# Designed miniproteins, single chains, continued (4), part 9

Each design is a single chain, and the fold is of that chain. pLDDT is the mean over its residues in the fold that is shown.

## One batch from the design tools (miniprotein)

Design m12280
Fold by ESMFold2-Fast:
Structure m12280 (fold): chain A 115 residues (1-115)
Amino acid sequence: MTEEFKKIVEEAEKEADKIAEKYGLSGLQREVLRLTLTALKLLQKMFPNLSEEDIKELERFKKEVLEAILNQDKERLTSLAVEARSMAIFARNLGYTELADVFERLADALEELAK
């Protein structure tokens, strides 16, 4: 794990923990938020010139994850896990190993939370 990756993880975890405290989320719910924010920050760092539509899609994913957790929407959590798994495959095929690993862990955590 690179020092740059560690810094992104630390920043994402601090932001996620603030959101978790605000909404009373703990355990696996907090882990899902941490992984979601880590994946999105990695994407923005790797692709700093994302289009406005790409940025909207990242914000949509973040919003949908938070809403699915708050509403205990198992069907939406399962759908989000499929999206995360697809992103992991895409990232791995492009050689973005750290991003792929984060999306795989996110998909696994979303699937576990959906049970």
Scores: mean pLDDT 85

Design m12281
Fold by ESMFold2-Fast:
Structure m12281 (fold): chain A 64 residues (1-64)
Amino acid sequence: GPGIVNRIRRIGRRITTVGGTIRNMNNWMRNNPNMPTVIRNHNVGMIRWMRGRRGRMVGTRRRM
């Protein structure tokens, strides 16, 4: 969405921070295997979204 494009433009330097957040979330999920399915599915979707967002940040920086 438009908000994501604006964040990518302004926060290319946050690519590393987003990578750290993805790692922390994956570690938390690994340590909490018995979490409710709704929470697990939400977290999987969020990780996928964050990975896509990080990829878009990299692509935008290459075009800048």
Scores: mean pLDDT 66

Design m12282
Fold by ESMFold2-Fast:
Structure m12282 (fold): chain A 90 residues (1-90)
Amino acid sequence: MKEEIEKAKKLAEEWIKRLEEAKKKGEEAFLEEIRRIEAEIKELAEKGMSEEALRLLTAIILSYIIELAREQGLDLGENAENMLKKAKEL
């Protein structure tokens, strides 16, 4: 579990950096990066990452996505609801 929690933290830091870079490229790039991150979360779940690690990773990333979207005036309604639903199911 410790190794998975540390891996989740490192992934969150990497994904946060990717979101910041995508934000600089514009709205379309930012939304595409969110979709990529969502796909990677699904892949990690399929590969058997622990519930605790997935929950932590999802919570960190969702919080950051919401803040960056607010800064851009973006409505993430459907994407935010889908991510929240997945985090709640964990």
Scores: mean pLDDT 74

Design m12283
Fold by ESMFold2-Fast:
Structure m12283 (fold): chain A 63 residues (1-63)
Amino acid sequence: SSIALAALADLERLLGRERARALFAEVQKLISQGRLDEAVALLVAAGLSERVARGIVEALLKS
């Protein structure tokens, strides 16, 4: 949860609050559908490194 919270804060700094929340909701939806590679790719496209993006997806899977 700490990783997910930090990631949301970083996305809010990069994209603004509304876009960050919409992106995070889409990432969670992709994870719920088992589309993990697409969730990682979406976060990388938003400006995160692949390492950070994978860490976020793993943290959300454990929820």
Scores: mean pLDDT 79

Design m12284
Fold by ESMFold2-Fast:
Structure m12284 (fold): chain A 80 residues (1-80)
Amino acid sequence: MSPRERLVEEMKAMLLAGASAEEIAAYAMARVEAGEVSPLELLEAMHEVQAWVEEHAPELAATAARARDMVVRWVAAAAE
């Protein structure tokens, strides 16, 4: 499994376990800071997780969207 595929599966597992948007975003950001995934790979992974929860766990869609928004803002700030 690629680091990006693993990140997708771990974020899905966190959402299903009831993790907050803040916890998911912090975990995802830490993977970029550790050099395990690039910022672009993280944004692609967040998009894939969002699409998956909209189809399979729509009750988690708001939490996934909040985590994605936090990550998008963090990546944008780092690109300045």
Scores: mean pLDDT 84

Design m12285
Fold by ESMFold2-Fast:
Structure m12285 (fold): chain A 84 residues (1-84)
Amino acid sequence: MTLSITVPAGGSGTLTLPDGTVLELIANPFDSSGFLYLVDPETGERTLIGSVMGGSTTTVEHQGYRITLTTSSTTTTLTVEQLP
């Protein structure tokens, strides 16, 4: 299963994975960067697990998922695919 969200520059969004893991994507309004956090659903604590900068694409593997971050001057997209 593939899940995705797209957020505008300076925006944020959350995505819940099938295993209950909560991801938060935060897009910087000024430098075309994006930051990916794991969010503890009980405490709200954020742990940085990925970042992407300069209108580029970065891929991170976490807990059996492939997570792709793509930034532009206007949007950042998070795509999550379950690894086989």
Scores: mean pLDDT 79

Design m12286
Fold by ESMFold2-Fast:
Structure m12286 (fold): chain A 77 residues (1-77)
Amino acid sequence: SVEERGKELAERLIAQLDAAEAAAPTLSPEALALRKEAIRYASLAKEYEEAGDLEKAKELYEKARELELEAQRAQAA
C-alpha cells in the first residue's frame, strides 16, 4: 500500500541519516543540509499518515526522496 511504501521510505531515510551522521566530517555541507531536509519531509509525512491524510503523506515522502537524490548529487560533485 501507499502507507507501507511511505513507512519503508521513512525507515530507510532515518537509517541513512544515522549513517550520514557517522560520516558527517567527510560530507559536504550542502549534502548534509539536503539529507536533513529529506528527513524533515519524511517526519512530516509520517505525522500526516498517522493523522489519516494518506495523500499528503505520499506527496511529502516523494519530496523526501527527491531531496535524498539531490543530496547524493551534491556529495558526488
Scores: mean pLDDT 75

Design m12287
Fold by ESMFold2-Fast:
Structure m12287 (fold): chain A 109 residues (1-109)
Amino acid sequence: VKEEVKKLLEEAEKLAKEVGKLYLTHTEDVPRAVGEVLRLIGLIFEARLYLEKGDYKKALEKVKEIADLVIDIVKRMQKQGLIDDDRAQELIDRAKKLKKKVEELLKKL
């Protein structure tokens, strides 16, 4: 269970970094982008702390929140023309797959 939660958190961190960099590079709404990227960083930190404390359920809930926020950011970037549809769909699909893996593991806890 610990190794599975750690792997899902590592996937979430990688996805959040890719999306955060893309968003910060291309956004014209700088305050909003900074706020949402800081929230992603905060969620990653919370997930790590819960994992270290052995609270796998709360760690997974934070990974799910990261995936949801990534989907929201990518959909907004797509609507604003900051990202092409193929790249947006790739990132959304990665986040949705991550979310499904989290939900499956949560049902076993």
Scores: mean pLDDT 87

Design m12288
Fold by ESMFold2-Fast:
Structure m12288 (fold): chain A 78 residues (1-78)
Amino acid sequence: MSIEELEKEIAVALATMQLALAKRAGVVDDFVLKTIEEVAKLDPEAGLELARQAYDLAKKNGDEETAKRIEELIKKLE
């Protein structure tokens, strides 16, 4: 495995863990959003999937501002 492949795998794994913690906390913060953006730069497909999961969480929490920011990110990745 190359350094690039390792970097992608580690980034996706860490972002997945952060999103799981966000689900437990009931909030998607700026740190989670930034991590998803960084994952999307390395792996657009994984980043898009994480962004969609974060969008669902923000909508369930009634956080319209965060949901709107994630929607913009999803549009950029599609």
Scores: mean pLDDT 79

Design m12289
Fold by ESMFold2-Fast:
Structure m12289 (fold): chain A 72 residues (1-72)
Amino acid sequence: NAKALAEALAEAARAIEARDLEAAVAALRRVRELEPSWESDPEATARAILSDDEIAARAAALLRGLAEQFAA
């Protein structure tokens, strides 16, 4: 369901903006459940994204943009 994927992507963006590792992992795990072709490890991906403020900002913007596309 594209709407469920959009919601999960938006949750991931919010968690990353908040620098909440646990919430980011949970949201990315949900994204992977809805889109199993995205084979990135949720925990490793969240840790890598949150390792640098510039990377986190870019990742949050990308995830938010994807959420908007899937919500349309």
Scores: mean pLDDT 82

Design m12290
Fold by ESMFold2-Fast:
Structure m12290 (fold): chain A 80 residues (1-80)
Amino acid sequence: SLEELVEEIVKVVQDGLAKGLSREEMRKAIREVALKHGLTEEQARVVELVVMTAVDKGYSEEEIREILRRVLEHLELLAA
């Protein structure tokens, strides 16, 4: 589900930041989660860019959840 994808990505970001993952490792982890949930390579790339931009700007966990929900809703509508 969309909410499961959002929560799994947020958890990957939290765990990655806590463990000191590199930017490259975090990007790969986000992309793998998106692909696992059935997103295309192109859609997974959009999710990766949006999440990494939010992290770089210091967005809160809740702000990342909200932007992810909006992006994923838009991607689902474009895929239909």
Scores: mean pLDDT 83

Design m12291
Fold by ESMFold2-Fast:
Structure m12291 (fold): chain A 56 residues (1-56)
Amino acid sequence: MEEKLEEAIKLMREYSKTVSLEQAAAIVARKFLDEISNTEASLLAKKAYEEVKKEE
């Protein structure tokens, strides 16, 4: 698994403790916008969302 995806999954788990998974995905996408393109950030957040939802 790519390092950025692992980081996104960890952030998704942390934020989902206080907000919904959908809101957590939006927060994670915004945090990665400083490092990667909007398209890549959106795809990364979507993959992290799917992994965390699968583990639930």
Scores: mean pLDDT 75

Design m12292
Fold by ESMFold2-Fast:
Structure m12292 (fold): chain A 100 residues (1-100)
Amino acid sequence: MSLSEEQFNALIALSMLEIAAAVELTVARKEGASEESIELLERAVELAAEAAKAVEAGNYEEARKKLEEILEIAKKLEELGDKESARLIRKAAEKALEAL
């Protein structure tokens, strides 16, 4: 399959971000987190998947925009007291931005 090494590295970072967001969403649902936190985590999962599709299409500007939206979600999660979920998602999103 003909992905560039740069696209492949970006897709790996985005996959790790999507996994991190999905795990945090599962934990939040199980532990009875606020509805707002759950909605933010659902949006982070969707945005990570959309960023991956943008990279596959060669649209790095769109991918960057989606990652910036995920960083805003991490900030909102921190404001809601979900510090650990915010920290993990922010770190994964920053790594994905570095890989673009």
Scores: mean pLDDT 86

Design m12293
Fold by ESMFold2-Fast:
Structure m12293 (fold): chain A 86 residues (1-86)
Amino acid sequence: SLLERAARINAEAALRHAEDEEVKELIRKAREYLLEGIKGDLEAAKRAKRLAEEAARKLRELGVEEGAEHAEALAELARYIEERLR
């Protein structure tokens, strides 16, 4: 689906800018939960949003603006899915 492609592309882009393994793990988990949210799991969508927001925050703290923008895009996708499943 288009949403699954957007999730994968933004996660891959954020991962290319992340050097810290903890941030990479947050992005990988956000992607995994977001894909489950797209399939209809509301709790997965909520977890994806929180994980993506944490990854974006950490990337901004590290000065990695482009990576943070892609992590924010994951959070925005998760928010959209959460709203549609409510």
Scores: mean pLDDT 88

Design m12294
Fold by ESMFold2-Fast:
Structure m12294 (fold): chain A 74 residues (1-74)
Amino acid sequence: GNAALLVIEPAREVLREGRERGADPRLVEELEEALKRLIEALNDNSTPVEEILALVEEVRELARRLREEIERKE
């Protein structure tokens, strides 16, 4: 749904910037894996809403941490 795009698109942009600017490879990997799990959960009609919400929060927090690291290096 549209709500997923509000989380996925910003997370993908932060991930791209993190890779481009040489951010912490571990944090980049964690966000990439969390984003992959969220996308897989959204494509699985059997995934409970509670699990999707937990994955959304995980992606949001990891994207925020990666963004803060990128800004610290500027």
Scores: mean pLDDT 79

Design m12295
Fold by ESMFold2-Fast:
Structure m12295 (fold): chain A 90 residues (1-90)
Amino acid sequence: MEEKAQKIIEILKKKNITDEEFDEAYRLAVELVREAAKKGPSMAYAVAESIEQAIDSIIEKNNMTPEQKEKAKELADRVRAEAERLIAEQ
């Protein structure tokens, strides 16, 4: 778990993040949320919130371009939506 979270952070810290790297970060984040959902809805929400907070912190601390900022925020929103969807489908 910590390894996947660290890889997401490493991708988002890159100065020139490609669309493929944003897609990989999203896939890793979804895997973390799905693994947490197996332990219960509260764990899925907690992991999604942790990922969102990490993304927001990286956006604030790193001088991202406006385009990268928008993609990172979209990533956070999509992770939250996936967590809500996984919980609702059960």
Scores: mean pLDDT 76

Design m12296
Fold by ESMFold2-Fast:
Structure m12296 (fold): chain A 72 residues (1-72)
Amino acid sequence: MEGHIVLLTDWKGYKAGEDISDKGVVKKPKEKGVYYLVSRAGDISRIRWIPKSEYESRKDEIGRILGTVVVG
């Protein structure tokens, strides 16, 4: 099944809990994980994906959590 990207927080006018999969702003991975926003000057659209299991170990390296991938 194709993954869906559900926001954990409000972002760019989208509301927390909204599915942004079809908005063309992120790719849909087929695996559960976390999208996070890498904040750098002028690069607010720079989004990274990381598996949930790796997030716990690298949380200090990861910027604001943007959303999660839901598969099922």
Scores: mean pLDDT 60

Design m12297
Fold by ESMFold2-Fast:
Parts: C-alpha cells; structure tokens; sequence
Structure m12297 (fold): chain A 68 residues (1-68)
C-alpha cells in the first residue's frame, strides 16, 4: 500500500539520494521496487509496480529533501 511504498521510498532515498533525485519517476519507482523486493516487502513492491508515477515522485521528493 502507499505507506509501505513510502517506507521503501525513504530507504532508497537515504541509500543513494543523488541517484534517486537525478532519476525520472519511472526509474525512481523501479529503485523503490528493487529495494522492497530485497527487503521482502511484497506489498510495497506491488504498489511501486502498479503506481510508478506516484512512487517515483515520492521517492524523488524525499531524496531532494535529504540535505547534507
């Protein structure tokens, strides 16, 4: 669901914020799906696959908010 997708998006944004911020929404959504699959979160992976635009935009926004 959206909450599981948000947590996976945050994890990806924290792991590689520059790459996520530079990616397009589809690529960012794929990164979230890959992280969710690695974490065993099938719900988050399914949400990212079904809602790539929302997932990608959320992950990119989180990545851009991660300032040094």
Amino acid sequence: GPLSGGLAGLAVALADPEAVAAADDRTAAQMVKDQAERSGNAEAAAYAESHPEATGRGARALARSVGG
Scores: mean pLDDT 74

Design m12298
Fold by ESMFold2-Fast:
Structure m12298 (fold): chain A 85 residues (1-85)
Amino acid sequence: MKIVARRKGDTLYIYAEGLSREQEEELIKFLRSLKPERLLVLKLGDTYYFVATGLTDEQIEKLIEFLKSLKPDEFKVLDDNGNEV
């Protein structure tokens, strides 16, 4: 399983590949619980793209920790300039 999260201001872009059905359901539930202004979910085969907008700094930190809790084999967090943080 691979997850890449990129932050741009109050928006988090998430690429996820190889999520189990359980991990997919947990991630979608967590994203909805944050009550973002907008949530886009796109599924193509075993690949997911999520865009959550209108998040506070605390919500972004909680989301990143949640993504880590899924125990991805590959995990990256990128800033607005595309640098790993």
Scores: mean pLDDT 83

Design m12299
Fold by ESMFold2-Fast:
Structure m12299 (fold): chain A 93 residues (1-93)
Amino acid sequence: GAKEEGEKAARDSREGSRLAGEGDRKGDASLSTGGVIKAIGGGVHAGIAAKKGEEGKEGAKKAAEEAREAGREEGTPSALLGAEGAEKAAEGG
C-alpha cells in the first residue's frame, strides 16, 4: 500500500545519501554516484506515492526529512546532492 511504498522510499533516500557519503570518504566514485542515484530514486518513488493519497503524502514528507537528515549527518558533497535531489523529487508528487 501507499504506507509501505512511503516507508521503502524513505529508507532508500536515507541509505542512498549515506552510501554517497561513504563513497566520498573512500574516494569511490561508483559508490558516491550509486548513492546519489539511490537517494533520488527513493524521492521519485515517494513523489509518485504522494499522488495516490494522504498516506503517500506522509511517506513523501518522511522521505524528504530522512534524506535531509542523512545528507546533513554525512556532510559530504555527494551525500548533500543526493539528499537535495531526493527532497525535490519527493516534492514533485
Scores: mean pLDDT 79

Design m12300
Fold by ESMFold2-Fast:
Structure m12300 (fold): chain A 93 residues (1-93)
Amino acid sequence: MEEERARSALVEILREIAKKSKDPEIQKVYKELEAALQAQDPDRRARVDELIDKIVELMTPEQLDEMAKRFEELGLPDAAEYFRQKAEEKRAG
């Protein structure tokens, strides 16, 4: 239940980031994610996870920090920590 709630919240946050970023690659991957979420196939979950990872790799550390903050505000601290860690990894690399 919490994993599904975190996934739903993630999609909403990614939609807002895609609208603001104007990055065509982020917009493209978000559209693929939206299509995958609507697909009724056995590989849907794996495809959704793959597309989420791809979007995260395309994000700036600042966008990942904003995502972490939004997850904290939603009461999803594990998801918030995950994205904060990803932001730090991008700054270190």
Scores: mean pLDDT 74

Design m12301
Fold by ESMFold2-Fast:
Structure m12301 (fold): chain A 94 residues (1-94)
Amino acid sequence: ALPEEERRRLREAGALLRAAVEALGDDAILRAVAERLGVSVATVRRIIDDPSDPRAPAVAEAALAVVLSHLDPAAQRLVLEARALLEARAAALE
């Protein structure tokens, strides 16, 4: 089981991300991702519909960057720390 502190940070990060996505709305996020990647919104939707597309990680990273830009610096730090924790845990399991 994960330590309680790690579980608490992951829950807080998840709640912040969900609230930001709800506040922004899907269309605003898709437009911002398309602008960041220099592609059309239709191209972003096609990549989302096909997660095997080699551009899927780039779309996910751009979406996270868009959501993070709408969080205050403390919330951004918490989300990035939670992400780093998940990446470190995934690497340790390999």
Scores: mean pLDDT 77

Design m12302
Fold by ESMFold2-Fast:
Structure m12302 (fold): chain A 72 residues (1-72)
Amino acid sequence: MHEVVREALETAREMIENGEEGLRIVVVGDRIAFIEVKDGVVTVWASSKEDQRALVEGLREAGIPVAKRVGP
């Protein structure tokens, strides 16, 4: 798994566990991921389709409600 995906998944989990809402941006090299948490739902976007798919799959596997976003 790419490091940007791993860091983004960890960030999303921490936000959900802490009841935190808002937008977080994860940057690893030239790879970028956006995570928005609102009402216990995580909306994700990544600069790579592969990373976005991995994020959606990882969040679903963790039992977190997830929505896919196209672009920031």
Scores: mean pLDDT 78

Design m12303
Fold by ESMFold2-Fast:
Structure m12303 (fold): chain A 97 residues (1-97)
Amino acid sequence: SILERALELAEEKLREAGLDTEAAREFARRVLQLIADYYEGKISEEEAEERLRELREEAAKVLSEKEIQFIEAVSQESFAEALGIELDSDPEKFLAL
């Protein structure tokens, strides 16, 4: 799935950056799930923005502001890369949705 591949890509990027902690992985997973829910039309833009704010507040208890910003960027990039891989493997499937 796109979400599973995005998570694998994000974990690799976190490892390369020396941010492979349980807290960083958990925050990336939650951000990726939120991105997936928004892209699939399960939640509105307003709801996505509110949930992201809540995730940032919880993450701030254990992660620095710089780490949060980096993990968000890595998660967005990883989701985009995973989406590109899925489109390349079966473009007709995505055009039908």
Scores: mean pLDDT 80

Design m12304
Fold by ESMFold2-Fast:
Structure m12304 (fold): chain A 72 residues (1-72)
Amino acid sequence: AAALAGAETMLTDPAGAIEGRAAVAGVRSGQMAAAGSAAHDAIKLAEEKGLLSEAAREGARTALRAAVGGPP
């Protein structure tokens, strides 16, 4: 789980982080709701089909929590 979160952070190096923020800002209003719903459905489907390991599920939950504005 922690290793997956770490890999995700490494993917967002300085240049990638700027691009990632721009992409999120671009889809923030209308498209983000659709993307979030699709991502949630995809995660559920993958979990049901057995395509996700326990580590991947933990990583996905961590990312989703971060998306709602912070961890505590």
Scores: mean pLDDT 51

Design m12305
Fold by ESMFold2-Fast:
Structure m12305 (fold): chain A 65 residues (1-65)
Amino acid sequence: SSIMEEASLSMAVIHGAVLGVGEVRIRDGVLEIYEAPSSPERAAATDEFIARARRAGLPVRRVAL
């Protein structure tokens, strides 16, 4: 929608990659996090990332693989 929203979504993708969350995509202004069966550590990192994104007001959804 706004340039600031787009910038926030792009930065969130980079942050997710740094945290090792797994595959993160932007689709229609929404962060999509693609989950394969993973270690407990990766699952915990994913949960934390989603919680932080939601607290920042970013739309986010989980997508099971």
Scores: mean pLDDT 71

Design m12306
Fold by ESMFold2-Fast:
Structure m12306 (fold): chain A 111 residues (1-111)
Amino acid sequence: SEDLEKAIELAEEAAEYMLKDEKKAAEKAEEAAKYAYKVDPSLGSILGMIAEALRSGTEEDLERAGLAAEELLTSAGGDTSLASGTREQRLEAFKLALEEIAKELRELKES
C-alpha cells in the first residue's frame, strides 16, 4: 500500500514536470519506477524507460520509451500518434503515459 501510494504520487509529479523541467521529470519517474516495480513490474519498466530516455536524450532510448508509451496508450484506448513523432511530440506522449500509469496504479489501489 505505501509502495503503491508512493508510485502514484511520484508518477503524477513526473507528469507535472514534463514539458516544464525534463530533469526533474526524469528524477521523479526513476523514483516512481522503484516503487512501481514492487507493485506492477510492467508499469515500473515503462517508468524506468521514460526516465532513462529523458536522462540520456539519445534517439535509441527515446524510440524505446516511445514504443513502450505507444503500447500502454493503445491498451488504454488513447491517442498514440505522438509517440513516433518529433521530440516534442514524444515528450507529450511520455506525459500522457505517466498520467495513464498513475491512473492504472490508482485502479490497483481500488481493487
Scores: mean pLDDT 82

Design m12307
Fold by ESMFold2-Fast:
Structure m12307 (fold): chain A 97 residues (1-97)
Amino acid sequence: MDKLEAFSEKYSKEAEEALKNGDIEKLKEIALEGLKLLEPDLDPDQKKLLEALKALLEGKLEEAAKLLSELSGIPLEEALKIVEEIRKELEEAAKKS
């Protein structure tokens, strides 16, 4: 919890500034840092889901798909399509902001 409190103070200032400027890349960076701080305090299944999300945000689509496939039991090829669609949606959101 203390790690989240320290991040929360830094996050609130940075996120407020990024939102004011429409800086989606900065918001993604803040989110990735927050996920790293949360990771040690989560259950194994939650940690695996966060690892998949971190990989997705970092552009490691194959790694994200593999983690999602293992977690959900869907085929790797289908997980890869899902991850690719989410990534495209994030890129479109960045353009709109």
Scores: mean pLDDT 67

Design m12308
Fold by ESMFold2-Fast:
Structure m12308 (fold): chain A 81 residues (1-81)
Amino acid sequence: SPLAELARQFVDQAVAQLDTLEAWIAAGKISREQAIALLEQMLAELDQFRATLGSVMSPEDAARLDAVVARLRALLAELRA
């Protein structure tokens, strides 16, 4: 399905973006405030994507997206501590 392929590409991009943001935070390349704002925006985008295209995702891609959301929420909680 073209929509399932689009969903896979979106999940792949989300994983790569979160990995990059985690690396930038660990290296001190962005401020805490900038990191929180970017992660909050990313969370909103992932939640919207899950609501609109979650039904066409493979179980594997849905699990990967859920894992990214969990990582993102954990990182936000850590940064807000």
Scores: mean pLDDT 87

Design m12309
Fold by ESMFold2-Fast:
Structure m12309 (fold): chain A 108 residues (1-108)
Amino acid sequence: MEKKRKEEEKKLQEEIERLLEEIVELVRELEAKYGPEETLKKVREIYERALKEAIERARERGDEETAKILEDAMAGKGADVNSEEEYLLLLEEAVRMARLMLEELRKL
């Protein structure tokens, strides 16, 4: 069971890394188009929306721990992750957030 969880964790980490690389490239293109300040504003608005949707999704499924971690992240607080299960759920939400951000940034 542990080996299977480690493989899932690795796949989610690799997916996040790929999505973040695409986001970074797209943000660079947007900075050329809109300038640094306007790009940062657009990226922040999309990030805050993605984070809010992730919090609402966690609450709807009764996952108060993940919701609290995401709320603390929105407030600029560090998150304490004490279990492999919490970390896996956070990685899954990070993938969903990154995909939403990438889709919204591509529309700009």
Scores: mean pLDDT 74

Design m12310
Fold by ESMFold2-Fast:
Structure m12310 (fold): chain A 65 residues (1-65)
Amino acid sequence: VLSEVGRNILAIGELLEQGLSLTHLVEGGTIRLEYPSSDPDHRAKMEAVKARLEAAGVRVELHEV
């Protein structure tokens, strides 16, 4: 929600320190997150980020690589 936008941004920063790439963060207001098909832990992290960003009004796509 809007009241949590600042905290969501800080949480994204924390997750980036755990292996998410900042290069996925810009193009037409949509964030693209990638995860390897053989690693369910990576997928779970990306799904958590997607849920948080979408709650803040950001469009997110998940891509299996």
Scores: mean pLDDT 59

Design m12311
Fold by ESMFold2-Fast:
Structure m12311 (fold): chain A 61 residues (1-61)
Amino acid sequence: STDDVAAAIRGTIDSLEGEIKRLEAERAATTDPDEKARITGLIDELTGVVGSLRGKLDSLS
């Protein structure tokens, strides 16, 4: 059902937002500029995925 799909998408967003927060903390703790850049790339990728999933949720409303 649409409600089941929406619930699954919300669950995925929550998991990804948790991952982003962990990566932000890891980036803040990192002193290596190359490692900071790598983590920033991962955050940007996951942020893009969250944006796409939020768009899908909006289309179900």
Scores: mean pLDDT 89

Design m12312
Fold by ESMFold2-Fast:
Structure m12312 (fold): chain A 83 residues (1-83)
Amino acid sequence: DKREEALRLLHRAYLRIRESVDPETAEKIEKLIDEAVRALREGRYDEASKKVTEALKLAQEAGADPSAIEDLERARKLVEEMA
C-alpha cells in the first residue's frame, strides 16, 4: 500500500501546485511529478525518489503551498522506503 499512498500524495500535491505557484514553475514541478508517478508504476523506485526530490526542491524554492510541500515530503519518504 506504500505505492498507492505515494501516488495519492503526489496527485494531491499536483493539484495544489497548479493553484499556488506561477504557471512556468508549476509546469516544471508537474512534469517532475508525472515522471515520478510513471517511475513508481514501473517499479523504478530510485528514479521516482530522484524525481520527487527534484519536485520538492523546486516547490520549496517557489514558495508553494505548505500542504503541497508536506505531501511531496511524505511521498519522498514512502518512495525511499520502497527503494
Scores: mean pLDDT 85

Design m12313
Fold by ESMFold2-Fast:
Structure m12313 (fold): chain A 63 residues (1-63)
Amino acid sequence: MTPAEAFKYGFELGVELAKKGEKINGTLAREKILERFPDLTDEQADAAAFGAVVGALYEGKAG
């Protein structure tokens, strides 16, 4: 998984969690992503966690 792919996955996850009314932060996002993809590098996990926070914020503003 590239960092760009990880960010995209995280963004989609963040949008889904926000739609469910779940409060998301970088730590929770990183943990959920590593549960799904335990073989991710720190760079990939950080990119995905950042994506999830951005996705959750985007959904919160849009809906």
Scores: mean pLDDT 77

Design m12314
Fold by ESMFold2-Fast:
Structure m12314 (fold): chain A 78 residues (1-78)
Amino acid sequence: MEEARRLLDEKYEEARKNKDIEKMIAVGTLDVLLELEGDPEKREKARELIRSNKGFKNYEKVLKALDELEAELRRALA
């Protein structure tokens, strides 16, 4: 988990420097999802809220950034 947190911190700093708000939101969301790993119902509900919010501007970009970050963490931890 220490390595996962480090990667999230690095990705957040990259997004902050580039003023990539959607990526910053994605990093924060993934951090919460990792924290909720012990509660699968809440974790899944959080993902559903992001996916179902069709009124959220740039929600597709947030979802893409979230999927990319999650895949990157899986590769780094494998």
Scores: mean pLDDT 68

